# Designed miniproteins, single chains, continued (5), part 26

Each design is a single chain, and the fold is of that chain. pLDDT is the mean over its residues in the fold that is shown.

## One batch from the design tools (miniprotein)

Design m16877
Fold by ESMFold2-Fast:
Structure m16877 (fold): chain A 92 residues (1-92)
Amino acid sequence: MPTVEELIELGEEYRKRGNLSLAGRYYFGASLQARLQSNGDLASELFKKAIELFKEAKDSRGLNALAVYLGWQGRYKEAKELIELSKKLREE
């Protein structure tokens, strides 16, 4: 399994190359690994970074994937907000 640090490095590399969707996916992966390591603050920061990267990329599929994950955690209000954001990006 890749480390949190390795996933962040890959995310930053793809962000610098302009591939914001792939960068968001790596930051989401890093968030999951940080949570497994019981680093909730870092996991929350990395998850927010993934949201911002998918927003900038207008990657509605990425935002929907994050919303599904929030739903699995019982965070339904936050999941719904992400789905509504995804819809707005598709309408623009």
Scores: mean pLDDT 84

Design m16878
Fold by ESMFold2-Fast:
Structure m16878 (fold): chain A 90 residues (1-90)
Amino acid sequence: SDKEAVQKIIKIGVLILSASSTVFLTEHALKNGTISKDQAREELRAAKKDLEEAKKMIEEMKKKGIPVPEIYIKGIQETQERLEKLEKQV
């Protein structure tokens, strides 16, 4: 339904924002020595889980023929790239 589609779009956005914020804050905390590499790995694992959930929800919407905003696709791609680069540093 339209209501369900709107709710999924909002949840996808929240998951992307959560993952992006976690990656950003983890990178800064790691650079200034505020967290350990083990703590950074835990945070990045959580961000990765949020991105995978967002990807699954987008795939479900595509199967139903519901368009997903391009900014969400780009947000996932950019956050995934930042996450993968940071994982190589921990």
Scores: mean pLDDT 88

Design m16879
Fold by ESMFold2-Fast:
Structure m16879 (fold): chain A 103 residues (1-103)
Amino acid sequence: MRVELKVDNTEDVDNAIAANEAADAAVKEARENGETAVLTKTGTLDGKKVTLELEIAPDGSATGKLYSEDGELLGEASVSDVASNDAAVAEQVPKVKEGVAKL
């Protein structure tokens, strides 16, 4: 499935870069400490405000949940088949950075 989200603060490129660097640091720190990293992003899908909650476990599994402005679950995806701490974190972090940089 394909869901396209945009970050709310795209007009301030420096703020978008700083937010992405903070997310990268939080994920790396959680992985090194054996903790689950939880990242929350707000964006717009089809003119409506949405919230994406991404959970990255220290075993490398990841779960994403997309909520409407009213808190309704719109979609869910998981990559629980990834057993490597490095694989899931390394793949998610660069994709988030690239996506923010293109907005």
Scores: mean pLDDT 55

Design m16880
Fold by ESMFold2-Fast:
Structure m16880 (fold): chain A 81 residues (1-81)
Amino acid sequence: MSFNELVIEMLEELAKYAEENGLKKVAEKAREFVEEAKKRDLSLSEVQRMFIELLGVMDEEKAPKEFIDYAAKLLAEVLEA
């Protein structure tokens, strides 16, 4: 699996989990990043910036700690690949 494919899978998983938890803005932002990743190859630096932006949106929507911990785990798995 390519790095870009891993990023897309992680972002789609995050968007689904966000919707299930009522975090509409997090889900929308994650889907925007999926569309970007489908159009072009992302660098590690760009994915890190996307992660920081997603954390900001999670804070804005007051996402529960359990959600943030799960999201961080998904993103860490991609960054370690």
Scores: mean pLDDT 81

Design m16881
Fold by ESMFold2-Fast:
Structure m16881 (fold): chain A 91 residues (1-91)
Amino acid sequence: SELEEILKKAREITEEMRKLGLEEELERGKRDAAEYLKSLGYDYEPEDLTDEQVAAFDIIAGLAYRRYSENSEEALKYFEEQVKKYLEYVK
């Protein structure tokens, strides 16, 4: 499934970032993701998120942008729907 492919890619990206010593970038990603989720009405602090979850959200955002590049409203709706499905699947 698309979700399983996203999860696999997210794990590969986070493992690579850790090997490169990008811990500060990973921490920034968690802060940015938590702030975005709060804007959508979810109560997430940075410490509630894994590096893999943040990487998955970035992948989903990239997919939304590519599929709906000319329609920001439709891209945002797709992104929010996929993020919600991912959160339900992981928890």
Scores: mean pLDDT 77

Design m16882
Fold by ESMFold2-Fast:
Structure m16882 (fold): chain A 94 residues (1-94)
Amino acid sequence: LAEKYKEVEKFYEELRDKFLTPEQKAEIARLQQEDPVAAARKRRELDNEFLKYFMQLSKELKERIEALKGTPEAEKAREEYRKFVDFWLKLMEV
């Protein structure tokens, strides 16, 4: 159990780090200290952008699976998509 949670946390941190810039992280930290309401608004904006980014990746991967239909690459792409969705669903459960 603990091992699976560490994998989910690591996957989320990797995606978050890739999406968030060091400047955005520093800004949120400063706003939380100075203006918690502004910090909450900024986090909500970033969460909405991250969700949009995730939905776009999901769509692109589905389109790639269709384009590769009937090739060995299609099965590999489907496995990557399943892994991606499973980690996201597990993250939403937590």
Scores: mean pLDDT 68

Design m16883
Fold by ESMFold2-Fast:
Structure m16883 (fold): chain A 60 residues (1-60)
Amino acid sequence: DIDERAAQLAVGLAKKLVDAGQVDKAIQFAQQMAKQARDGGLDLAAQAAERTAKEIAEKA
């Protein structure tokens, strides 16, 4: 399922950016992925990216 894989990829890449110390870029990436996924009808990917952006921002 492309939506499920997109969700896993978005979360994984955002967390790797956090691990690299690029917290602001991780938030921006997750927000951009959420917008693109929402526009493309990838609801699982959009929800995962939105949640990840919020989670990173709350921990920053």
Scores: mean pLDDT 79

Design m16884
Fold by ESMFold2-Fast:
Structure m16884 (fold): chain A 90 residues (1-90)
Amino acid sequence: AEEEALRTVREVLDIVVEAARAFVEKKPLMTDEELRAFVAELQARHADYPALVARAAEQWPLLSEEARREIEERARAAEAELARLEAEMA
């Protein structure tokens, strides 16, 4: 089902964006030890992430052009927001 495939791909994108945003926001405020602890917690919280990525890759060719465009647009919007946040914290 396309809806299930789209949800899986969105979940992967959401995890990546969440991790990237947290890293950009928290890195300037963290010691190396705190950063390592944060990364370890994030990895533990998303222990199924590699399996989700594998499923997303398998399901990507099954998505419609419209669904792929939606994901690509979300990715571009997220990249633009992260770049803006990084610039603001420079």
Scores: mean pLDDT 74

Design m16885
Fold by ESMFold2-Fast:
Structure m16885 (fold): chain A 97 residues (1-97)
Amino acid sequence: HHMKRLGKQPLPEEERLRRMARGVADVIADELAKKLGLSPELREIVRDAIEQALLENPNGDLDEFLAIVREKLREAGVPDETIDKILEALKELFEKY
């Protein structure tokens, strides 16, 4: 494909990863909020947890990713029953893709 600027410096990898993680986390949190009927406050907590988990595990070991999400949700004071429902829905989403 044609590029207007030859030799254009790419964005730092860290910035690209953060933007991707935020975008992906927002989409996943929205789907979980629709499926599970999450409050706006809980949706934001879930989005932050997913964003952080993606940044800490970019290579996508699902079990490690889910463990990090669980830890972040617990730190935010989310009840274990709610965390289990969120993690189950996340597993379903990742199995689909």
Scores: mean pLDDT 75

Design m16886
Fold by ESMFold2-Fast:
Structure m16886 (fold): chain A 81 residues (1-81)
Amino acid sequence: MEEVKELVKNTPAEKLLELSKKVIEIANKILEEKNYKVESEEDRKEILLEALDIIEKENPAFAKFLRLLLEGKSLEEILKE
């Protein structure tokens, strides 16, 4: 949790949004590379989680941050924990 707090406090919101867009781009590349059959909205969510697993290897604090957001935690809650 300290890693996530440090990331959020030391990284501008604009930079966090850029990193979030990068995760979406990675998810789209995974869809194309695997020739994944996207038949539902839930399929996209699963691919997004796979993209987070990839990001976690390079930037574990950011991956944790996005997982917390996907779990429904707000930025305020993450910073106050």
Scores: mean pLDDT 71

Design m16887
Fold by ESMFold2-Fast:
Structure m16887 (fold): chain A 82 residues (1-82)
Amino acid sequence: SEEILEEFKKVAERLLKKFEELNKESGNDPFVQAVIDAFRAEYEAVLAEMKKLSEKEQIQLFVKFSLRGIGLLAEAEVHLRQ
């Protein structure tokens, strides 16, 4: 559904903004940049896939992507706290 796609884009953009802020605050750490690049690539792939899926499958993929994004952000934060 359009509603799910719109919400997915908003969540992904919010996560990317958090990653970019973390990267800026870290002095452009190469590990954080690599995580951002990987997450952005995954976002593009997931967005393309979601357009082909049923509403139930879109919700399932949205949840999986969101949890993955939160996990990657946590990993980046832990890396910086070394």
Scores: mean pLDDT 83

Design m16888
Fold by ESMFold2-Fast:
Structure m16888 (fold): chain A 80 residues (1-80)
Amino acid sequence: MLSPEELLKKLREALEKLKKGELSEDEASEILSEVAKMIPYMSEEQFEEALEIIKEILKELGYSEEEIERYIKILKDLHE
């Protein structure tokens, strides 16, 4: 299992690939699922970084602001 720090690196790499059209929506979704599983183990700093990157990924995938905010609330509940 990847550490929170390794998952944050993977998440950053996924966003860059997605912006370049080199990552599928399915691959992005898989990475987001992996990150969600590690949210309870993240520090506050790591969690804040993950939220910002996830917001950008969801925007690149074409999700609405309302859908993004709903997902972020779920992640915040997982971190608590």
Scores: mean pLDDT 80

Design m16889
Fold by ESMFold2-Fast:
Structure m16889 (fold): chain A 79 residues (1-79)
Amino acid sequence: MNSERAGEALGTASNSKHPLFLLRAALNAANVAKDDELVEAASYGIESSRKSPDRSLSEEAREYVKKVLKSKGFEPIEL
């Protein structure tokens, strides 16, 4: 249940112009689920967003997040 919520939030964040809120939600859900891979992906996304002037994800961070989600059977929301 919590891993599914973390995956959904992380997937939405990977396609968002302002992902920080969703990345924080994903990190919280991943921590509750004790899913280390989703925790790492969400944390990397947050760090990338915070270092960006517009708080967007870098292409590298977006690709990494999508790769982790795909490896766990989640599909990011198509925009």
Scores: mean pLDDT 74

Design m16890
Fold by ESMFold2-Fast:
Structure m16890 (fold): chain A 85 residues (1-85)
Amino acid sequence: MIEKEVEEIRAELEKRLGRKPSQLEIDLAMLLKKINPKGKWLEEVEKAADLSPREIARKIVELDLKLGLITPEQAERVLKRLDEE
C-alpha cells in the first residue's frame, strides 16, 4: 500500500512541477499529506521546489520531529550528516 501511495504522489508532483520530482520532494509530500490529507500539500511542495535540497531536507526533519516520528537527538544527527556533504 505504501508503494502505491508513493507512486500516486510521484505522478501528482510530476504533473504539478512539469518534471520528475526529487526523492526529497516526494518525502516532503508524503509527510504533508499524512499531517493534513485534505490540505494544500501540492502547493506547499511546489513552494518548496524553490528551496535548495538541503533546505527541503531540513524541512522534512523538522516535520518528522513535530510529528514525533524522530527524537530531537535523531533530528540533530540527520541535520549534521546533511551538512557534511
Scores: mean pLDDT 76

Design m16891
Fold by ESMFold2-Fast:
Structure m16891 (fold): chain A 85 residues (1-85)
Amino acid sequence: SAAEAELAARYREVVVEIGEELARAIRKNDQEMLEAIARLQKALNLARVSHDFEGARKMVEEVIKRIDTPVARRALALIEAMEEG
């Protein structure tokens, strides 16, 4: 469906942005951002593979409490969209 195609496109965009932020954090040796990115990747895998949307949301919310970044907020919005189907 068009909705499924749009959700898949949003997922790819967020994954690419996470990869770009990971590369940046590695270059800067930004330990707090490296930990945040690892948590965001784990949260997206929990949502996509395990359909654990509650666990995924809690992980991203914990990241936002420590480091409020645009990529973390987009990951949260994506997880919420995935849960709605």
Scores: mean pLDDT 86

Design m16892
Fold by ESMFold2-Fast:
Structure m16892 (fold): chain A 93 residues (1-93)
Amino acid sequence: SSMTLEQLAEEAARAAREAIDAGDVRLAVAHTGGVLEIGKTLAYLGDFESALRAYETARELAERVLELDPDNVIARRILEESRGMVETITEGL
């Protein structure tokens, strides 16, 4: 259900923040990517409000990873994808 996926996104975001605080860039990127994938699933199911929250969270976490590791290509990709999804939803799609 959409509510279960939103909870999973919150747990992934928490794990990403803990990894960032620990300096574990690889783990932070993995969990941030998890938030993005849950956002995509929520959008596929038509839960655009929860998808938007997940995409904005993934964007913020990816920005924090890039402050620690500016050359991280996966974090940059997550940032680009989450920004694009926010734009798509904001335009009423």
Scores: mean pLDDT 88

Design m16893
Fold by ESMFold2-Fast:
Structure m16893 (fold): chain A 110 residues (1-110)
Amino acid sequence: SALERAARKFVEFLVSRINAGEGWKLLVPKDPVGVIRQFLDRAGVSEALRDAIIAAIEADEEYLKGLATPLLGLLNSGLSPEQLRAMLARLIEESPLSAAEKALLLSHLG
């Protein structure tokens, strides 16, 4: 679907950006999928976009390793759901996706 393609491109962008920080992959959580799901749920992401993002991440083990630890750090930072949602919206806007793909992803943030 269009949502699945947009979610995959967004995940690829996030992994490329986070990998520049290094070191995060050394402390993989016990349940990396559960951590990512908890982050997306707390941020108020729709079930459809959450499932599309999880499917894109599960397609590559290195995506799970690259994203789970930084997202656990954000969950533990005490940021509000509104702040996590604003952070996701900003990352979508900064991504190299088309305007239509960005609008589609943003429509699933509440």
Scores: mean pLDDT 77

Design m16894
Fold by ESMFold2-Fast:
Formats: sequence, structure tokens, C-alpha cells
Structure m16894 (fold): chain A 77 residues (1-77)
Amino acid sequence: PLSPVEQEVVKKAEETLKTLDEETKEKLQKLLEEALSLDPRVGVLVASFIVKYPEMTDPEEIEKELKVVELVLEAAK
């Protein structure tokens, strides 16, 4: 089970998804659901990325973080 702190991060990610455009929301929501189904720890990592996403202004950092998330997800399969 997720710790209270980890559960709060996932909850914040779900709230953040509601503020995004539909295309980005669908993509990130799919990643979060897939990650949580594979490994709760990977799910928390994806949730942390989602929470940061609206504050990220550097396209290179966004691409780098997304690539890390995708690689961790692939490794968890």
C-alpha cells in the first residue's frame, strides 16, 4: 500500500490532470494508470512528474523527464 505522503502526491497529480488540455491529460493519465498497475513506486514517480509538469517551462527538461518516466515504465514491465 502507498504511504499517506505517496497517496497525497497521487491525489495532487489527479488534480493537476484536471487543469491540463485534453490531449496532454489523456497522455499523462494513461501513463499514471499504467505505472500504478505495474508498480505503486513507479506510479508515485509518474505522479511527481505530473505535479511538476505545469511549472516546467524548459522543453528540453520536459523531454528529459518524460523520457526517464517512459524508460522506468518500460523497465517495470
Scores: mean pLDDT 80

Design m16895
Fold by ESMFold2-Fast:
Structure m16895 (fold): chain A 90 residues (1-90)
Amino acid sequence: PTVQYRRAGDSYGLRVSGLDEEQAEELVKYLKEKFGAEVTKVKIGDSYALLVRGLNDEQVEELKEYLEEKYGAKVEEAVEVPLPDLFKYF
């Protein structure tokens, strides 16, 4: 899986891509239970992506470590991503 995160207004937004259906369901549950995050699940081709918002700086760092350890995810900070791109799949 690939992870991109950035500042989205007064909080952080994060996109996780390259998930299978089971991984997406497990991660949605984890994010809602652990962080109370707003999570949107989107099917892209034969994989899933999650759009996550409402995270603070500390929650983003904790989630990065979790995703790298649990899924071997590549995590990248997106310094210049338009806000609409994080929330396009409403």
Scores: mean pLDDT 72

Design m16896
Fold by ESMFold2-Fast:
Structure m16896 (fold): chain A 74 residues (1-74)
Amino acid sequence: TQQAQQAAQEAVRANPTDKDKAIQQGVDQAVALGTPKQQAQQIAQQAVQDGVDVSPDEARALAPPMLQAGLQKG
C-alpha cells in the first residue's frame, strides 16, 4: 500500500501539469506492484488531489511568473 502511494506521488511529480497522465502512470505503477486496479485508481486520484493542496507560498514558488501575478489579489 505505501509503495503504491509512493509510486502515485512520483507519477504526480513527473506529470505536474497533466493530471490525467499522472493518474494513469500512478495506476500502472501501482498495478505493477500488485495493487488491484480499483484501489490503484483511488490512490492515484488521492495523490493528485493532495498534490494540488499546497500552501500559497509553495504554489507561488512552483507557478510560472505570469501565473504568480494572478495569485496576488486580496
Scores: mean pLDDT 64

Design m16897
Fold by ESMFold2-Fast:
Structure m16897 (fold): chain A 72 residues (1-72)
Amino acid sequence: NPGDREAMKLMMEGVGYLARGDYETAIRLAEQAESVGSGEVRELARRLREHIRNRDLEGAARSTHEIWTLVR
């Protein structure tokens, strides 16, 4: 799963930028994750992007938890 692995890496990088308050970079990385991910991973990247775009930090935190469970 090279695309899904890359998508998870991009989402984790995006979460790091989100934690620093860099919303624009976080959104861009989530968009890149959507483009390379598939199935559930792509859907997770899409949800993360929507939460960041809407400044929904609670939703973004929930998506971050889901990313963490996939990385195990």
Scores: mean pLDDT 80

Design m16898
Fold by ESMFold2-Fast:
Structure m16898 (fold): chain A 100 residues (1-100)
Amino acid sequence: KEEVKEEIKLQNENLIKYLEARKKTASPEQQKVLDETIEKLKEILKKIEAGEDPEKVLEEQIKTLEESAKKFRELGDEETAELLEEQAKKYKELLEKLKK
C-alpha cells in the first residue's frame, strides 16, 4: 500500500530529526546508540524507496525500534526508550491491518 509506505517514510524522517537533536544533550554512550539507530532508520528509508514489501519494512522497523529502546533504557535514557516503544506499538497495529 502506497499510503503505508508514505506514513513509514514520514515517521522515520521525524524520528531521525528527533534523534539528531537529542545527540546535542546525550552522553557519549547515548550518542553511539543514537548514531546506530539513525543509520538503521536511514537503511529502512532506502528499502522503502527501493520498493520493498511494506509488511517486511514494518517488521524490520518494529524490531529496530524495540532493540534501540532496550539499549536506551539500559543507558538510563527512559524518555527516548518510551518514545521508541510507543512508535513500535503504532507500527504493530499498522502491521496487523496489512495482514488482513
Scores: mean pLDDT 81

Design m16899
Fold by ESMFold2-Fast:
Structure m16899 (fold): chain A 83 residues (1-83)
Amino acid sequence: SVAHEAVLLGAELGALMLGLSIFIKTKAPKEEIDKLVEQIEKLVEEMKALIAEHADQLSPALLADLRTEIRTAEELIEEAKKL
């Protein structure tokens, strides 16, 4: 289902964001940080596409959670790019 796909994408994005936060805090090599940023950017675009096509098939609560997670991911990407 679309809801199941959305939950899985959200979980994957959350895991990658946690990884990026840890890499930034532990001063991981810039190449590794850049790779995670690229993966997160691609996943954010996939989630935006899912919302654009299927918003009416997702609960308001799930939509709010996904939109908040996308915003948080975009903020984290911008911080990583300033390193």
Scores: mean pLDDT 90

Design m16900
Fold by ESMFold2-Fast:
Structure m16900 (fold): chain A 71 residues (1-71)
Amino acid sequence: MDFLVYDLIEDVIRGKISLEEAKERLRENLPPELVDRAIEVLELNARMAELARNRDVEGAQRLAEEIRENS
């Protein structure tokens, strides 16, 4: 996965940008064929971080499995 995706995940988690803005940046910087995959990775990782913040370990484990299966 591109370095850009992880930078955007961190920015969303830290509240620097919205998830919608991060998706738009992916659409501007990646080929169309990679955009859908990058958006899915961004969304899953952002949800994982939100669950971790709320100490929802079980939810985070389920999302980790989903990410692994779709990678």
Scores: mean pLDDT 72

Design m16901
Fold by ESMFold2-Fast:
Formats: structure tokens, sequence, C-alpha cells
Structure m16901 (fold): chain A 61 residues (1-61)
């Protein structure tokens, strides 16, 4: 659970970095991908019954 949440949050971080150099036409897709990765991380935490874990890992990344 922790490793999977961390991987999804790192994916979101990398996609957010890509947004800074993205062309205007690519921004909506990248934003959608970031939100999906965050949502996936939250869902994994919810399924594990540990929403506090999500909060801790989000602070680290």
Amino acid sequence: AEEEIREKLLEAKKLTESLKTAKPEDIPRLIGRVLRAIGDALQIALDAGDLELFGRLAKEI
C-alpha cells in the first residue's frame, strides 16, 4: 500500500514538472493525468483504511 501510494504521488510530481515546459495544447491532458494519479493514490489509501498514510506521503513529495 505505502509503496503504491508513493509511486502514484511521484508520478503526479513528475507530470507537474512536465506542465512547466508543456505547450498550451498539452496542458489539459497533463492536468487530467496529474489529477488521476492523485486520485489513484487516495483510492489505494482508502482501500487500505489508512487515509493518514496518504497525508504523510503527500507531505514528503
Scores: mean pLDDT 80

Design m16902
Fold by ESMFold2-Fast:
Structure m16902 (fold): chain A 104 residues (1-104)
Amino acid sequence: MTANEALRAFAERARAIIAAGPARPAELLGEFEFYSEEAGERAFVLTMRYLDAENREVLAALSSLATPEAEELLRRELEAHGATIERVASDPEAGMVVVEGRLA
């Protein structure tokens, strides 16, 4: 598996976890844009951005994704794909969630 294939799989899984998480899952689908980058050897930054930044309800829901419960769901699923989450940060005004981690 290439690093780009792994990061794409992580982005797809992160989207599914967000959709299934406590932050109103069905209403967060279809409008997220995902970016993944290699930040050095076996490190990655996964950026999830809501495309319609004017939707305040979705932006408020994004801030709830930086809860311990949502972080645990992301950690568990991404670790099943060979990653460890080191940091989750949300910026609801920018409509962004940033996940930093390492590949196994």
Scores: mean pLDDT 58

Design m16903
Fold by ESMFold2-Fast:
Structure m16903 (fold): chain A 87 residues (1-87)
Amino acid sequence: DEETRERIEELAEKIEELAKEVKKKNPDSEAAKLLEKGAELARREGRRGAGRATVYLQMAAEKLAEEGDKELAEKASELARELHEAL
């Protein structure tokens, strides 16, 4: 479905932007790497990749919460929810 593909691509771009925000605050963040991997999977592996990406986004949210970045953790969790709903 073309609408689903376009939505996944839009969300992958938002995930990539969030990864850049995380790196701006903490260049060594493991959460940024998890977000980048999530965006890559969503772009390259279609619906299956998007499903796997939700796991990486939740892991990133947990790492951001551990690092004290509650706002960024909430953004990562919201993107995981939106990506799941797009499937």
Scores: mean pLDDT 83

Design m16904
Fold by ESMFold2-Fast:
Structure m16904 (fold): chain A 82 residues (1-82)
Amino acid sequence: LEEAKKLIDQARLYLLQGKYEKAKELAEQAIKAAEPVIDTKEGQLLVADAYFILSEAYRKLGKYEEAEKYRAKALELLKKVE
């Protein structure tokens, strides 16, 4: 989980800096890093965070269809853990 958390934090920083492609890459890496713990609440929350970052990055890149897809995935995961 520590690696996935670091990747999420870095992805958020890149979003704030306007580096949307880098934010997208790090969010995708965070999802892969969370795979071993995807069945845990913490793992699911981290993947939901990564999906929200992907959604925002795609939206900023003008890819609205992909943005909505990842936003929906994030909300679905968030509902399962609550």
Scores: mean pLDDT 82

Design m16905
Fold by ESMFold2-Fast:
Order: C-alpha cells, then structure tokens, then sequence
Structure m16905 (fold): chain A 63 residues (1-63)
C-alpha cells in the first residue's frame, strides 16, 4: 500500500464516497467534504505527507 492509497481510503471512508470519486474530485479541483470541513487537493497532499511519516493520526499528534 502506498501512502497515497491510504490517504484516499481514509478520505473516502470519512466522506462516505468511493475512492474513485475522491480521486476524480481532487483531479477536478473539487473539495471533499468531511464532517463539515472541506478538504482541497492541498489538504490531501498534506495528509499523504503525514501518512509517509506515519499514520495521519500519529503525525498530527506529533505536530
């Protein structure tokens, strides 16, 4: 599994949409809505980097 795949799966699960929908929306520059917050392509890239240095949850606890 790549960090990108992990981040895609996490966003898809939280937004209650498919991984393919997340990819398509981010490629179009559309934000993903999760719990009333909007996650843009830049936010997604930050999550991918956090996963690369551990899990997003663990990386956020570090920050």
Amino acid sequence: MTPEEVALEALATEANISVEDVKARLEKGEPIEVGGELFTKEDFERIVKAVENGFAHLAEQRA
Scores: mean pLDDT 72

Design m16906
Fold by ESMFold2-Fast:
Structure m16906 (fold): chain A 96 residues (1-96)
Amino acid sequence: SREAALRAEAERLRAEGAALTAEIQALLDQNADNQALWQRLEAWARARQPEVEARRAEIQAAIATGSIAPAELELRYLRWQLEVLREYLAIIKEEA
């Protein structure tokens, strides 16, 4: 069913996000003194802030208007979070 498929996808995305977060944390712990890495991560986070705010506004608007079902909104948010985590990991791996 559609509901079962959406649930399975959300669980998969959460599991992938948890794995990426664990890998990121391990690499950051190994690079606590890497000033170049921390400077690059700060610059990246600042550059990405407008996109984060725009995405939050889109989600809030969709919730307010009911234009997208909650399960679909959750999947869109989880996919976007995974893209952000993958970029974060790529930056860490490049500088580490």
Scores: mean pLDDT 83

Design m16907
Fold by ESMFold2-Fast:
Structure m16907 (fold): chain A 87 residues (1-87)
Amino acid sequence: SRAEELAERLEELRAAPESDVEEAARLAAEAARLQAEAQGAEVVAEEIEGNTVTVTIRMPDGTIITLTVRVNKDGTVTPVSLEKRAG
């Protein structure tokens, strides 16, 4: 199920090794995509730069959300910014 896939991806994010912050960032991007799709949203852009992940999501009502997160050395994820605008 989509919910099961989301839970597994989020667990992978939390368990990511300190030495693999770039791989953790890719997992963060995938988790954001799955979460957006579970809410009926569409991922329209995705950018990974080192340990920083920026995802642009279009909601069903046309609202555009840009989410930037940083993957820390301990595998935790810190939200950096969240912007919402009418689409």
Scores: mean pLDDT 68

Design m16908
Fold by ESMFold2-Fast:
Structure m16908 (fold): chain A 70 residues (1-70)
Amino acid sequence: MLSVTQKAGDLMSQGIEYARQGNDQEAIDKVMEAIKMLMENDDPISAGIIENYALRHLPESVAEKLRKAL
């Protein structure tokens, strides 16, 4: 649980960094990877936390793409 959550957090941070650089698709890919990893490990609560955090910290255009991918 904790180790998987740490990996998911790292992927989310990478996604936010890609968004900062203007790499929208790579940002979405990293955040979706984090969410899928938590969902595959039966941790939907942590997946929801990652989702909410990403939506709050990503630019609106990237956040909209993330919502559509979910």
Scores: mean pLDDT 80

Design m16909
Fold by ESMFold2-Fast:
Structure m16909 (fold): chain A 80 residues (1-80)
Amino acid sequence: ALTLEQLQARLQQMKDDVAQAKAKLPEAEEAYQKAKESGDGIAFAGEAVRLIGLKTTIELGERGIPKLEAKIAELEAALG
C-alpha cells in the first residue's frame, strides 16, 4: 500500500505535470495553428500530437488530482 508521504509526493507530481502542461498549452496551440497554416503536413502532425498529449495530461490530472486529494484527506483523518 502507498504511504501518506508517497501519496502526497504523487499528488505534487500530478499538480506539477498539469501546471507544466497548462504553461505549454498556449505555445502548443500557436505552433499547431502555424503548422496548419504552413501546409507542412509533417509539422502539422507533430504539433497535433504535442497538443493532444498536453490536453490529455491536463484532462487525466484534473480528474485524478481531486480523487487523490480525497484519498489523502481520508488517510489523514484516519491517522490523526
Scores: mean pLDDT 85

Design m16910
Fold by ESMFold2-Fast:
Structure m16910 (fold): chain A 77 residues (1-77)
Amino acid sequence: IKDLAKELAEKKRKESEKLLAEDPNSAEAYKLLASAAFHEGKLDEAIDWLDKALALDPNDSNTKILKDIVERLKKAY
């Protein structure tokens, strides 16, 4: 449902803003931004945020898997 995805994305963006205000290098904030972008269908933006999160935490296997999924969806159009 469109409204639920929008509300979830908005909440995640607000949470990420709070985290970034405290620590501009928060991997958790970048993962929240990636999730929000994904819910909005902004696959390129989601990949950019996941790359930033992985730069801070390169061993996060869940983030690596999510990035692979988003990249595959982008290739499939």
Scores: mean pLDDT 78

